# Designed miniproteins, single chains, continued (2), part 92

Each design is a single chain, and the fold is of that chain. pLDDT is the mean over its residues in the fold that is shown.

## One batch from the design tools (miniprotein)

Design m7396
Fold by ESMFold2-Fast:
Structure m7396 (fold): chain A 87 residues (1-87)
Amino acid sequence: MSAEEWGAKGEEAFKKGDYETAAEYYAKAAQIAEEEGDNKKAAEYYRNTSKAYEKLGQKDAATVAYAESLRLEGKEEEARELIEKAQ
């Protein structure tokens, strides 16, 4: 299954209010996109993973996913600052 197919499944779960499943499927999409070298697409999926965790009230997991998105976009210093502030 492609990154795009996992991303689509994540979107369906998110629309249904199944945020736990949405986070899981978006994270799988992000991992596959990263393995394929598509850091831009992986960053988009990690942002969607972060939004799903925010809906679940899982602030730490949301922060980690968002920081990973920033790192993949080349914003490594912003990602580091975000993690340091969460400590």
Scores: mean pLDDT 85

Design m7397
Fold by ESMFold2-Fast:
Structure m7397 (fold): chain A 91 residues (1-91)
Amino acid sequence: STRKRLAELFREALEKKGVKGTMSDEEMAELEIEIIKSLLRMIRSIGKLAIERGKISEEEAEKIIEEIKDKIMKEFGLSREELERIEREIE
């Protein structure tokens, strides 16, 4: 089965708690972008920490980050160009 996006799961969880009608389509889109930004910041921070602690090389970290980005693109249905645009917003 195609996995639901994290934003849709969050909306469903809120609706189950009786907060029905609290999220518009525009708010859902904004939430999805914020989730992607948070994921990108998290993977960068983890990679940096792993390098600083001597656990992996910079080259190994870059490969792992790219693999995670590919998974993010697949999960959220993003193109490379869309992901790069989001990345520019967090630099």
Scores: mean pLDDT 73

Design m7398
Fold by ESMFold2-Fast:
Structure m7398 (fold): chain A 60 residues (1-60)
Amino acid sequence: MEKEIEEVVKLFEKYYKESGGNFREAAQKAIEDAKKRGYSDEVIREALLRFYEKYLEEKK
């Protein structure tokens, strides 16, 4: 589970960079990609929460 969460967080970071800092677009693309890769909803949810917390800290 922990390694899977880290992998999905990296997907959020990848799409965030590709979108030029658009959190909503990055989240949508990363969630769809993670689902296609077979990650569980629980893993995706935890990864999204971790990514969102990092995003809020960077904005401070």
Scores: mean pLDDT 79

Design m7400
Fold by ESMFold2-Fast:
Structure m7400 (fold): chain A 74 residues (1-74)
Amino acid sequence: MEAVRLFEAAGLRARGAVIQLANGEYQAVVVVEVGYDPETGARLWQPAVVAVGPSAEEAEARATEEVRRLLAEA
């Protein structure tokens, strides 16, 4: 299953992908930056949010709202 779109949120500290589900809905999965690997210097990403919606735009909007809330709550 390939992502139908990619997006960024929270000032580029969160990255997401939207995929189309078999039932006609869309799922957005977001990873957030949790730090850097001290050995390689690469950015480390952790899965944080999964949201579904009736369109790619709605799924992205829902995931963006949830990641914003997650980061605001510490």
Scores: mean pLDDT 72

Design m7401
Fold by ESMFold2-Fast:
Structure m7401 (fold): chain A 55 residues (1-55)
Amino acid sequence: MTEDFKTDVVAFIRRVGEQHGIPEEDIQRIIDLVKEGRLDEAAQVLSQALARLRE
């Protein structure tokens, strides 16, 4: 993944998190995982956070 794409993904995660009221702790964890290139783990954390918001 290129540097530009990582930046876009981080910006997207922040926007989604703000719109859906995801806790800042979860948003920060997802961003850190994306920066480390651990995209599968970042996606899993995001999915779990969004699932909790449905409750």
Scores: mean pLDDT 74

Design m7402
Fold by ESMFold2-Fast:
Structure m7402 (fold): chain A 55 residues (1-55)
Amino acid sequence: SWEVLEESLRASLESALAETGDEFFAEMLREARSVAEMISAILTRAVEIALEREE
């Protein structure tokens, strides 16, 4: 079911982020209520990192 996929995705991302130490991104993912919000958070974070590198 979709709910099982959402839980699996959330658990996998939380596990991966624990190893990277990006607590801001981890917090954003924990606050996401749906898969769509998780995808939005991932894209937003990717853009922020890209902009920080380019200034």
Scores: mean pLDDT 67

Design m7403
Fold by ESMFold2-Fast:
Structure m7403 (fold): chain A 86 residues (1-86)
Amino acid sequence: MKEVKEALAAIYLALGKLAMERGDYETAVSLYEKAIKLLEEADPDSPLVAEAYRNLATAYEKLGDSEKAQEYRQKAEEVERRHRAR
């Protein structure tokens, strides 16, 4: 079950990146939020959660929402710190 959620989240992350490339930032936000929800249910400390939050922050910045962009950058850094590996 967890592996299925991670696979679905990876698909949503890929679709979100495609939406970002097309300049469809609202769709990218929705897709990244779906990915984060699935990843948090499967493994909240997954590096993919940090990636999704980082991409969400960029999408919000492109939409002009600097407050949400900063919030999600901080969340990405927090997840990355939990996976402190070199």
Scores: mean pLDDT 82

Design m7404
Fold by ESMFold2-Fast:
Structure m7404 (fold): chain A 73 residues (1-73)
Amino acid sequence: VREETLRTLRLLSETKGLIGKIKDEQVRAELQARVDELLQRLSEAVNAGDIERVRELTREAQRLLEEAKAVLA
């Protein structure tokens, strides 16, 4: 549980770093809102002990990271 949560937090932190490099203010705001939403959902899932939802959020965080990388490519 802790390892999966830390992995998700690391992915979201990396995504925030990439978002800061995006020059389009609208795209930056939209991706930042999605990061904040995932952080909120992760907090709720961890507090509920919902391991399955934490795993889903890890996958969503990874997809969001890939999207941020694609915007910068």
Scores: mean pLDDT 82

Design m7405
Fold by ESMFold2-Fast:
Structure m7405 (fold): chain A 64 residues (1-64)
Amino acid sequence: MSDEEILERVKKGVERALELAKQGKYEEALLYLTILQHEAEKENAPEEVLELIRKAIEEVKKLS
């Protein structure tokens, strides 16, 4: 199902954004996650996938 491909892509995107945050690039990480969220919403991703992105955004906000 297409949902598995979306989940894998989102998981990799979240990992990349968290790596940027670990490097102190919080603004860049937040922008990346926001774009990823918009793309996932446009693709009608499952709520589980959208929740993964929301949690990553909150994690980065807490670090900044």
Scores: mean pLDDT 81

Design m7406
Fold by ESMFold2-Fast:
Structure m7406 (fold): chain A 70 residues (1-70)
Amino acid sequence: SEEERKKLEEEGGKKLFDVFVDYAGRIGQVVEEGRAQGLSREEIDARLTEVGNEHDARVKKIRAELEKKL
């Protein structure tokens, strides 16, 4: 139903928001810890790329789950 679809979209939006907040926090942590450890810009960038890949995978999983319920 239209009501069930709206509830799924709201729940999905909340999950995506929570994943985004976690992602933003992880970026900040990687930069701060990398600087504290004296890592090069290239080493920090490599770690940030990995965090971005993990975030993309999480978003894809949430989207796939929503598509299965629609």
Scores: mean pLDDT 83

Design m7407
Fold by ESMFold2-Fast:
Structure m7407 (fold): chain A 64 residues (1-64)
Amino acid sequence: ADEESREAAEKAKEGVYQGLLAAGVDEEKAREAAERAYRESVEKNADPLGAMGIGVRELIRATR
């Protein structure tokens, strides 16, 4: 992935992790969801909007 895709993936990872912790999800599950968001964003070379969408999907999945 190029630099912008990596930065987008890092921001999605951080956002998912912090968002889930704020929602009361345990640290282990929050880390797992954040890692999925990062990995998928990197594998798909997601742009910032795409990485944000992946992150939102992981937040919804983990908070159900």
Scores: mean pLDDT 81

Design m7408
Fold by ESMFold2-Fast:
Structure m7408 (fold): chain A 103 residues (1-103)
Amino acid sequence: SKEEKLKELEEKIKKDPNNANAYTDLAYFYLYELKDYDTAFEYLEKALDLDPENEITLNLLKGIKIEIEQGKYSEEVKKKFKEFLKKLVEKYPDNEELKRIYS
């Protein structure tokens, strides 16, 4: 169930609160399973705060951008994601991959 999967991901973070990949997994779950975009972006930011060059997290951001370009999200979600990416590039100004995703 969705509730069981969410509990498993939350328990993983409780055991290792510095596991960037676990926050990315939570972000994926909130984005795709729950369609809770604000919570998903909060967990993505947390994952990058722990590991700003994490390839799994950066690949998820690239995937979301591609899906937006393909018209899979509303204009509201597209705007929120663009504002989120702007915040991330300002927070991590030396991260060339984040700059590429934003541009």
Scores: mean pLDDT 89

Design m7409
Fold by ESMFold2-Fast:
Structure m7409 (fold): chain A 72 residues (1-72)
Amino acid sequence: SDIDEGVALILTGVARLMLKKGEPELAKEMAERALEVDPRNAEAWRVLGEALEALGEYEEAREYYEKARALE
């Protein structure tokens, strides 16, 4: 629904803010919550990838970047 898309956008924005603050674990949690609400949110997949990259999980990050790109 449009409400779910809006909630996912807010959660994705919070995840991006957490990345800027150097909190990749919190960014990962927020991006995962966004994807529970809207699994087609490409930006949430990308932010999740960025959080995993910051955590040193490069292979998983790459897979999520590919998911984000497929949705664009």
Scores: mean pLDDT 87

Design m7410
Fold by ESMFold2-Fast:
Structure m7410 (fold): chain A 69 residues (1-69)
Amino acid sequence: SDEELKKEIEELLKEAERLAVRVVVEKGNYDTAREAGELMKEAKELLKEGKYEEAKRIAQKAVDLLRKE
């Protein structure tokens, strides 16, 4: 459902935020955190537009980018 998908996207965005803080603090990798931050902004805008499937893909991309560090 769209409601479940919205919750999943919100959880992915929270995870990405936590990972971005860790990447900055532990790795000093500001460039990767900035790139992930732009993806998170894009996902939030898509979420506001009701484009849940696309928002989920972009939010997951942010998490995956940060996990590579």
Scores: mean pLDDT 86

Design m7411
Fold by ESMFold2-Fast:
Order: structure tokens, then C-alpha cells, then sequence
Structure m7411 (fold): chain A 56 residues (1-56)
């Protein structure tokens, strides 16, 4: 569940999805994802993105 994720992972996931949505709206072929800090794992970020997408 999202409450089991670090606030940093959730914030980065939200920023990533916002950047993706903005790029799609602007017709951009790619977007610049935010930097992942060393204290956030790739698995944790992937789970946060998955949960945010399920809420859409």
C-alpha cells in the first residue's frame, strides 16, 4: 500500500507522472524524469508509480 512507501519515493513518482503528462500534452517525444536519490530503490519507485497509475 502507498503508506508503506517512503514519502520521497511517492513524491518522485508523482513528479515523474506529472512530467510525463505534461510532455504528452505538449507533443514531446520524450520527457526528463526527476533524479532518483540513493535512499530510494528502483523497486520502491516502480511500486509508487504503479499505485499512482491505479488511482487514475
Amino acid sequence: AMENLSPEAVRIAEETLRALDAAKAAGEPSFSPPRIPDNVTHDELAEAVRLLLERR
Scores: mean pLDDT 72

Design m7412
Fold by ESMFold2-Fast:
Structure m7412 (fold): chain A 70 residues (1-70)
Amino acid sequence: RAELRERVERLKQLVELAKKHDFPIETLESLLKEAERLLAEAQRMGDPDLVAELQKIIDELKKLIEEKKA
């Protein structure tokens, strides 16, 4: 559980960097794939706090990708 939480926190920091800097679409899509994988793990563990956090991250990444595609 601690390892999963650390990975989620690192992902959150990368998403904040992506909002402030122009990340390539490929990088954003890779982050989205990782976020979806972590969401599946959090759901299997029954951790609602991590599920909620990851859902927010996924929504933010999807928005960034859509904006990047114009």
Scores: mean pLDDT 80

Design m7413
Fold by ESMFold2-Fast:
Parts: sequence; structure tokens; C-alpha cells
Structure m7413 (fold): chain A 79 residues (1-79)
Amino acid sequence: SKAEEEAKKKIEELKKEAYEKLKKATSEEEIEEILEKTGKEAYKIALELLKDEEKAEELGKKAKEEPLKRALEDGLKGE
């Protein structure tokens, strides 16, 4: 659906932005703040567009977990 496409597109941009910020993060606090903001924003976008709490929670969780997982796989960490 159009709403699902819009939600996925916006959340994908959020994940991409979060990953780029994680590459530049220099502290544990910065990493935590980036991930928390990304997860909350993704949840909000998904809930607003999809009107489905289960999908919104799943997408919010993935938006928080996927950038971190990629950063860890790439060996990225705060100093």
C-alpha cells in the first residue's frame, strides 16, 4: 500500500542517517542517543502511517537494532 511504502521509505532513511551518525559517534552516550531517537521516530512514523501498533513496534525495533548491528559488524564503536 502507499502508506506501507511511505513508512518503509522514511524508516530506511532514518536507519541510513543513524548508521552515518554512529560512524562519527565518539562516546557511549552519543551512540545511545542516536539509537533511542531513531527507534522512537521510526515507531512514530510507522504508527501514524500504518495505524498498526504491532508493525510500528517491529519497525521501531528494527530501526534501532539494524544500524547498531551493522556498526558492530563493521567494527565501528565510540571511543
Scores: mean pLDDT 79

Design m7414
Fold by ESMFold2-Fast:
Structure m7414 (fold): chain A 73 residues (1-73)
Amino acid sequence: AREEAERLKEEGKKKADEGSKALEAGDFEKAKEKYKEAIELYRRAVELDPEDREAVTNLVAAEINLVAVEIEE
């Protein structure tokens, strides 16, 4: 269970990084897609290991980034 949670967290970090790079490039559609993917991965990681503060923090950060992109429409 913990190994799966860690894997999901790592995959979420990759998607969040891809989202941030897309946002820096002005690709709002790709940024939204990648942040949504990161959020789903982090949610699964938190469900499996709710004591992982890094996963919780990264989930919140990804959700904030998605809202920021959506404000730009």
Scores: mean pLDDT 83

Design m7416
Fold by ESMFold2-Fast:
Structure m7416 (fold): chain A 96 residues (1-96)
Amino acid sequence: MSAAELFYEAERLFEEGRYEEALPLYEKALELFEEELGPDHAQVADALFNLGRVLAALGRLEEARPLFERALAILEKELGKDHPKVLAVREELAAL
């Protein structure tokens, strides 16, 4: 499966509350996006954000925090601090 296909399937599983099944697909999507696009690409930030959300849903808050922080740094640089995507990451981080 491509990174985008893995990401899409992981999002579907997440929406169904199937967090443990979504987790490895987001992890693999993140790996492939980083390999193909580099560590600071928006697709990497989207994968980091959703991986963080899965980990938070599973109660793995200490593992979720650095993923949200990294996603925030990428998105703030690309989109600016007041962009809706940046605000969404900040909201998730504040809820930890």
Scores: mean pLDDT 87

Design m7417
Fold by ESMFold2-Fast:
Structure m7417 (fold): chain A 71 residues (1-71)
Amino acid sequence: MKLSEEEAKELLEKTREVVEREARELGASEEVIERLLALAEEFVEMARAGASSAEIQARLAAPGAEVEAAL
């Protein structure tokens, strides 16, 4: 998974908007929203760096589980 600088920037902006909107619709707290946005930024950065889907999923699995438990 390789993204150009422009593609990564566009994806990050769209991902932030979707994550923030979805989290607010679910009634998530500001703390949870901040955590989800941080995960989205990490995901996009890993994709830009050419990380595999397995590597991205492995890195996000623990924080994702923690966020899910907080909901």
Scores: mean pLDDT 68

Design m7418
Fold by ESMFold2-Fast:
Structure m7418 (fold): chain A 58 residues (1-58)
Amino acid sequence: RVRELVRKAREAIKNGDKEAVKQILAEIDSVPAEELRKLPPDEFLEVRRTRNLARAYL
């Protein structure tokens, strides 16, 4: 789930789809911190980086 959201966010940014980026960012922000902590460290960092990238893009 989270891995798919990261992929979609990066693709939406590449395509210049600001509405999709906003929707996906909201979806990532809705994931509980407890669930994010269960991710492998590299995937957790990718979620944080993608969230920051999406925020900077908007």
Scores: mean pLDDT 77

Design m7419
Fold by ESMFold2-Fast:
Structure m7419 (fold): chain A 52 residues (1-52)
Amino acid sequence: SMEEALERVRKLAQEVLDLAQSGADPEEIARKVAELRRLMAEHGLPPSAAVL
């Protein structure tokens, strides 16, 4: 459902923020961002849904 998709998007967005805060490898952060964007595109969610 859209609600479940939005929850997953927010979870991934939080993971991206946590990785950035921990000083993780930029490539690892980029992979997670790509995963987040793919999930949003698959469910037709706007960029504002992830608020990064």
Scores: mean pLDDT 75

Design m7420
Fold by ESMFold2-Fast:
Structure m7420 (fold): chain A 70 residues (1-70)
Amino acid sequence: MSLEEIKKIIREAAAKHGVELSDEVVTKVAEMVQSGTVSVEDIAEELAKLAGLSREKALAIATEIVQRLL
């Protein structure tokens, strides 16, 4: 899967939960996924750190991302 396809999945997952992520945040998370990180917990942790999201919101978005990648 291309980096651009992963970035699109991340943006669409965030949008489902009413969140717009900056391109910088989307790129960093997409690079984690590209390198083999498909854990909901790891993706949620990075989203919470980079986008200032609550852990609950980050987990919801991370779950959507992983479901769309698998």
Scores: mean pLDDT 83

Design m7421
Fold by ESMFold2-Fast:
Structure m7421 (fold): chain A 64 residues (1-64)
Amino acid sequence: DVEEIAKEALRLAEELGDEKMKELVEKLLERYKKAVEEGDEFEAEVYESLLRMVLSILKQMKAK
């Protein structure tokens, strides 16, 4: 669920105090929702992949 991935990423970014990462997650989620709404399957998959990657990076930053 892409919305849950974005929520987890936002929570981690807020906890880390990384405002730029929070802005990035918000932008990626907006772009994902727009792609889904417009039926752009390729663009939606790209933004889902980017959100998953950002979440992975944030988890690694916190786990260090």
Scores: mean pLDDT 84

Design m7422
Fold by ESMFold2-Fast:
Structure m7422 (fold): chain A 57 residues (1-57)
Amino acid sequence: SKLASQTTAAMIRYSAGEASEEDVKVLEEAAKKGRELGESDSFVERLKKIVEEIRKR
């Protein structure tokens, strides 16, 4: 899906130290949708940690 592709891109940018506030928005939406769709708690928590790391830089 579009969100899945955007989430993957945001995670790649995070790994490269290049993630932006727009990437944070994508990851927050993915975490919210993940919980609604029954994704694992570990996956959702990983997205939340990535968001925290990006914002702290």
Scores: mean pLDDT 76

Design m7423
Fold by ESMFold2-Fast:
Structure m7423 (fold): chain A 87 residues (1-87)
Amino acid sequence: KKELIEKAEEFERKGEEAWKQGDYATAGRYFVRAAQYYLDAGELEKAEEALRKAEEAAEKVEAQGDHISASLIFMGVSVLRLALERA
């Protein structure tokens, strides 16, 4: 389980780095991956926080006119949010 948390934290850091560079599409993808690893580790609250950040990234991507990348990020969030609701 510690390895899954370490991977989640790594992807979360990569997402924050991409966000700071204005690359919201890359940030959103990394936050979705972080959420997946947090969920697999049973860290439900951290998974929810990562999904929220991914949603914020997708909204910024959509605002930039990249509807395809935004849709892919929203799809990833929806799949993982469904898994979270089932614990």
Scores: mean pLDDT 86

Design m7424
Fold by ESMFold2-Fast:
Structure m7424 (fold): chain A 84 residues (1-84)
Amino acid sequence: MKKLIATVEVDRPGAQVTVTAKKGAKVKAISDDEEREFTAENDGDTFTVTARRPGTIKVEVYGDAKVTVSGAGVRRLEIKEEEL
């Protein structure tokens, strides 16, 4: 099973981290303010986290998914993939 960890450093509000997942993938998004979890019910389901202030957004994906980052304030993106 694939595990992906994306870490996004944000210097202002507006950065968006979008996960496009295959059915059954589990997504956990952790920011300085909140933790959110999402499970893909269909192939191509999308889950978006928007930065509301400067800080770090960490997204953990268990399964097959693509992570894209867009919007304002993105300073650094690090993606680590591992096989479980």
Scores: mean pLDDT 79

Design m7425
Fold by ESMFold2-Fast:
Structure m7425 (fold): chain A 74 residues (1-74)
Amino acid sequence: SHLEKAEELIEQARKLFEQGKYEEALKKLQEAIKHLYKALKDAIKANDKETIKKVYELLKKAEELYKKIMEALA
C-alpha cells in the first residue's frame, strides 16, 4: 500500500540522515510524502479515519526530519 511504502521510505531517509547523506535522505523523504498524499486521498474516499490519522502522524514525522535535513544542509 501507499502507507506502507511511505513508512519504509521515511525509515530509509532516517538511516541516510544518520549516515550524513543529506541529499539522498531528502530525496527519499520527498518520495515518502508523495506516497502519504496518495494514501490520504484513498483513505478520505474510503472514510478510513484510522488511516487518515496515521497519515497525519507520518507527515509530522516527515516534516521534523525535513527540518533537520535542511538545517544540516545550511
Scores: mean pLDDT 88

Design m7426
Fold by ESMFold2-Fast:
Structure m7426 (fold): chain A 69 residues (1-69)
Amino acid sequence: VEELREKAEKHHQAALDALNRGDYATAASHFEEAADYYEKIAEAEGGNPELLSKAQKYREGADILRAAA
């Protein structure tokens, strides 16, 4: 689980870096990867609703950024 959290956090940081550069498409891709990892963590923790909610917010953010790109 900790390795999945580390991967999710790496993608989160990469997405923020891309946003700072105005690279919306790259930021969207990294937010989607972060969402995938948080969903895997949530499943491992018996369907943790807080992490599922966090993953959904990442996917919504990615969709908005992709539409803006």
Scores: mean pLDDT 82

Design m7427
Fold by ESMFold2-Fast:
Structure m7427 (fold): chain A 98 residues (1-98)
Amino acid sequence: ARAEAERLWERGREHLRRAVEAARAGDAAAAERHAEEALNAFAQAGGLADSPELYREAAEALRELAEAVEPVDPAFAERLREAARQFDELAREVAARR
């Protein structure tokens, strides 16, 4: 499970990197597609490892993407910030269960 979670986390980070690159290039559609793949990978990684550390890292990465997207698509940036808040909440809930 941990090795699978680490692979999913790295997949999420790769999609996040591509989303930031697309956003900086002005390709909002590609940025949104890669961001959705990153969110899916991070959620799956969390489900396998149930790790507050992974959720916090996902939240931080989503805030970085939101900052890159803000000049191109402020509505999408706000959705990314909301997703980051949800991951922070998941991190707190998981930590409280330990």
Scores: mean pLDDT 79

Design m7428
Fold by ESMFold2-Fast:
Structure m7428 (fold): chain A 64 residues (1-64)
Amino acid sequence: MASREEVEAFLARERPPALAELRANPLDEDELAALRAVLAHPVRGTFAEEAVRAALEELLALAA
C-alpha cells in the first residue's frame, strides 16, 4: 500500500500545478461528494488503481 508520503510525492510529481491549486483553492462541495462516492465502493484493482485510490483519499484530506 502507498504511504501518505508516497501519495503526496505522486501528486507532486504527476500533478504539481493541480496540487498547488488544491491547497490554495480547496475542492467545492460537489467535487468532494463525487470523490466520496468513488471511495465508498472501491473495486479491487492493480497497483495503479490502489495508487489512484490513495491519491483521492489524500485530495479529500487536503480539502478538509
Scores: mean pLDDT 52

Design m7429
Fold by ESMFold2-Fast:
Structure m7429 (fold): chain A 59 residues (1-59)
Amino acid sequence: LQPGDRVEVVAGPLKGRTGVVLGVSEGSTPLDGSHRLALIELDDGRRLGVPASWLRRVP
């Protein structure tokens, strides 16, 4: 995933929503290690962080 990629949420409570990636970072919890998080803007204008594994890039 890269900033500017159009994505679909394929898992979790937002499944079926689409949006654009604003940024990607690694989670820094000392317990869970590095998990990639994506900041996305949904088509309805909401911005939120979700696990990158919940997202699929669409053309």
Scores: mean pLDDT 72

Design m7430
Fold by ESMFold2-Fast:
Structure m7430 (fold): chain A 90 residues (1-90)
Amino acid sequence: MKKIKLEIDAVGKSVPEVAAQAQKAAETIAKNAGAEVELIVRVPSSDAAVRAAAEKAAASLKEFAEKEAGSKATVTIDEAAGDALAAARA
């Protein structure tokens, strides 16, 4: 089974930049219809609007992959803010 790994990095980004990353991810999913998609979404801890936009984009991409592209999609939300990731691994 073909697997593709996609990342949306919302840390330090604006809502339109997150939307642009989501659009690029949707195009990649469409080109790889039927593949298993692993989507990793990195979200900031300090910007609730950008975090909410990234989480909504991830949900929409999962639904698009499963309903329109015939793919299985797994979404992992990683609270990356660099310090939070370091603390979680310490």
Scores: mean pLDDT 75

Design m7431
Fold by ESMFold2-Fast:
Structure m7431 (fold): chain A 76 residues (1-76)
Amino acid sequence: MLSPATRARLAAQLPADLAATEEMVKELEEEENPDPARLAAAAIRAIALVLEAEAVGDEAAVEEARRLLERIKKII
């Protein structure tokens, strides 16, 4: 289990990290030939965000991160 201080810090950073990841996914969706390395990086980031959101108990953030993963799956 995460320490309370670490959990609070992650919870505070989640909205910004989710927004940054969504911008990356949006850019990849707009590319005709998205870079596979960037797709992989976006997928890894989205997976990490799902795990972090679950660890802090933010169900809305979990759903948002899962939505980002589904968007990435539609690109490949």
Scores: mean pLDDT 81

Design m7432
Fold by ESMFold2-Fast:
Structure m7432 (fold): chain A 57 residues (1-57)
Amino acid sequence: MLVRAIKDIPKLLPTMLELKKGDIVEVERFLGDNWAYVRSLKTGESGYVPVSFLEEI
């Protein structure tokens, strides 16, 4: 599932993925507690981001 970051997401934890507003990512897994494990299509990096900062495209 492809989604877009609706705002800049800073890397606050080592396991998080840093994203900029407008970055397209593939959701690999949804977790409880409103987290998603995603892969950046721009960089190929994977990490955790809050679901509330993503929108479906």
Scores: mean pLDDT 82

Design m7433
Fold by ESMFold2-Fast:
Order: C-alpha cells, then structure tokens, then sequence
Structure m7433 (fold): chain A 57 residues (1-57)
C-alpha cells in the first residue's frame, strides 16, 4: 500500500486522462492535502499537458 500524497496524485492524473474528469480529480487531490501546483507539476512530467494547464489556471 502506497498512500502517499504523490501516489494519490498520480492515480487521479491517470483517472482524469482516462475519464476526462479534471475537476473531480483535482477535488480528490485537494481532499488528500495535495496542492494544485504539485498536481500540475506531476501531470506535466507525465505528459498530461492539458491537465497540467487546467490545474495551473
């Protein structure tokens, strides 16, 4: 089990890309205490540029 904030962010980024639910993914990340900026950085590193831009809005 990896319940780190980074692991949660990675799962939500992947889910957002698959289901195209960026708002829901960010809401879940925020509930886990992960900042929008951290999510945006991880998304950009993984190549999810659209989600990274959405998170940095």
Amino acid sequence: MAASPEAIALREIQRAAEEKDYEGALARAREAGISDEQVAELAAELGYEEFAAYARE
Scores: mean pLDDT 75

Design m7434
Fold by ESMFold2-Fast:
Structure m7434 (fold): chain A 70 residues (1-70)
Amino acid sequence: MAEEVEKLLEEAREAAASGGVEGYREAAKLVEEATKLTVKASSPEEAELAREQGKRLIDQLLALGAAAGA
């Protein structure tokens, strides 16, 4: 579980580093998947924190993607 989440987050960083609309969109999808796995494996407190952090990152990545596509 934790290793899979870490790999997804590494892939998300790589996608975001590539930039562009496609890169940020892919990064957002990977963060969403990592958040889902973290929530399933977490205590209620950790799950709430993971959802909050995931939502903020996804929103930021999508905003960067929109700016890159402008």
Scores: mean pLDDT 79

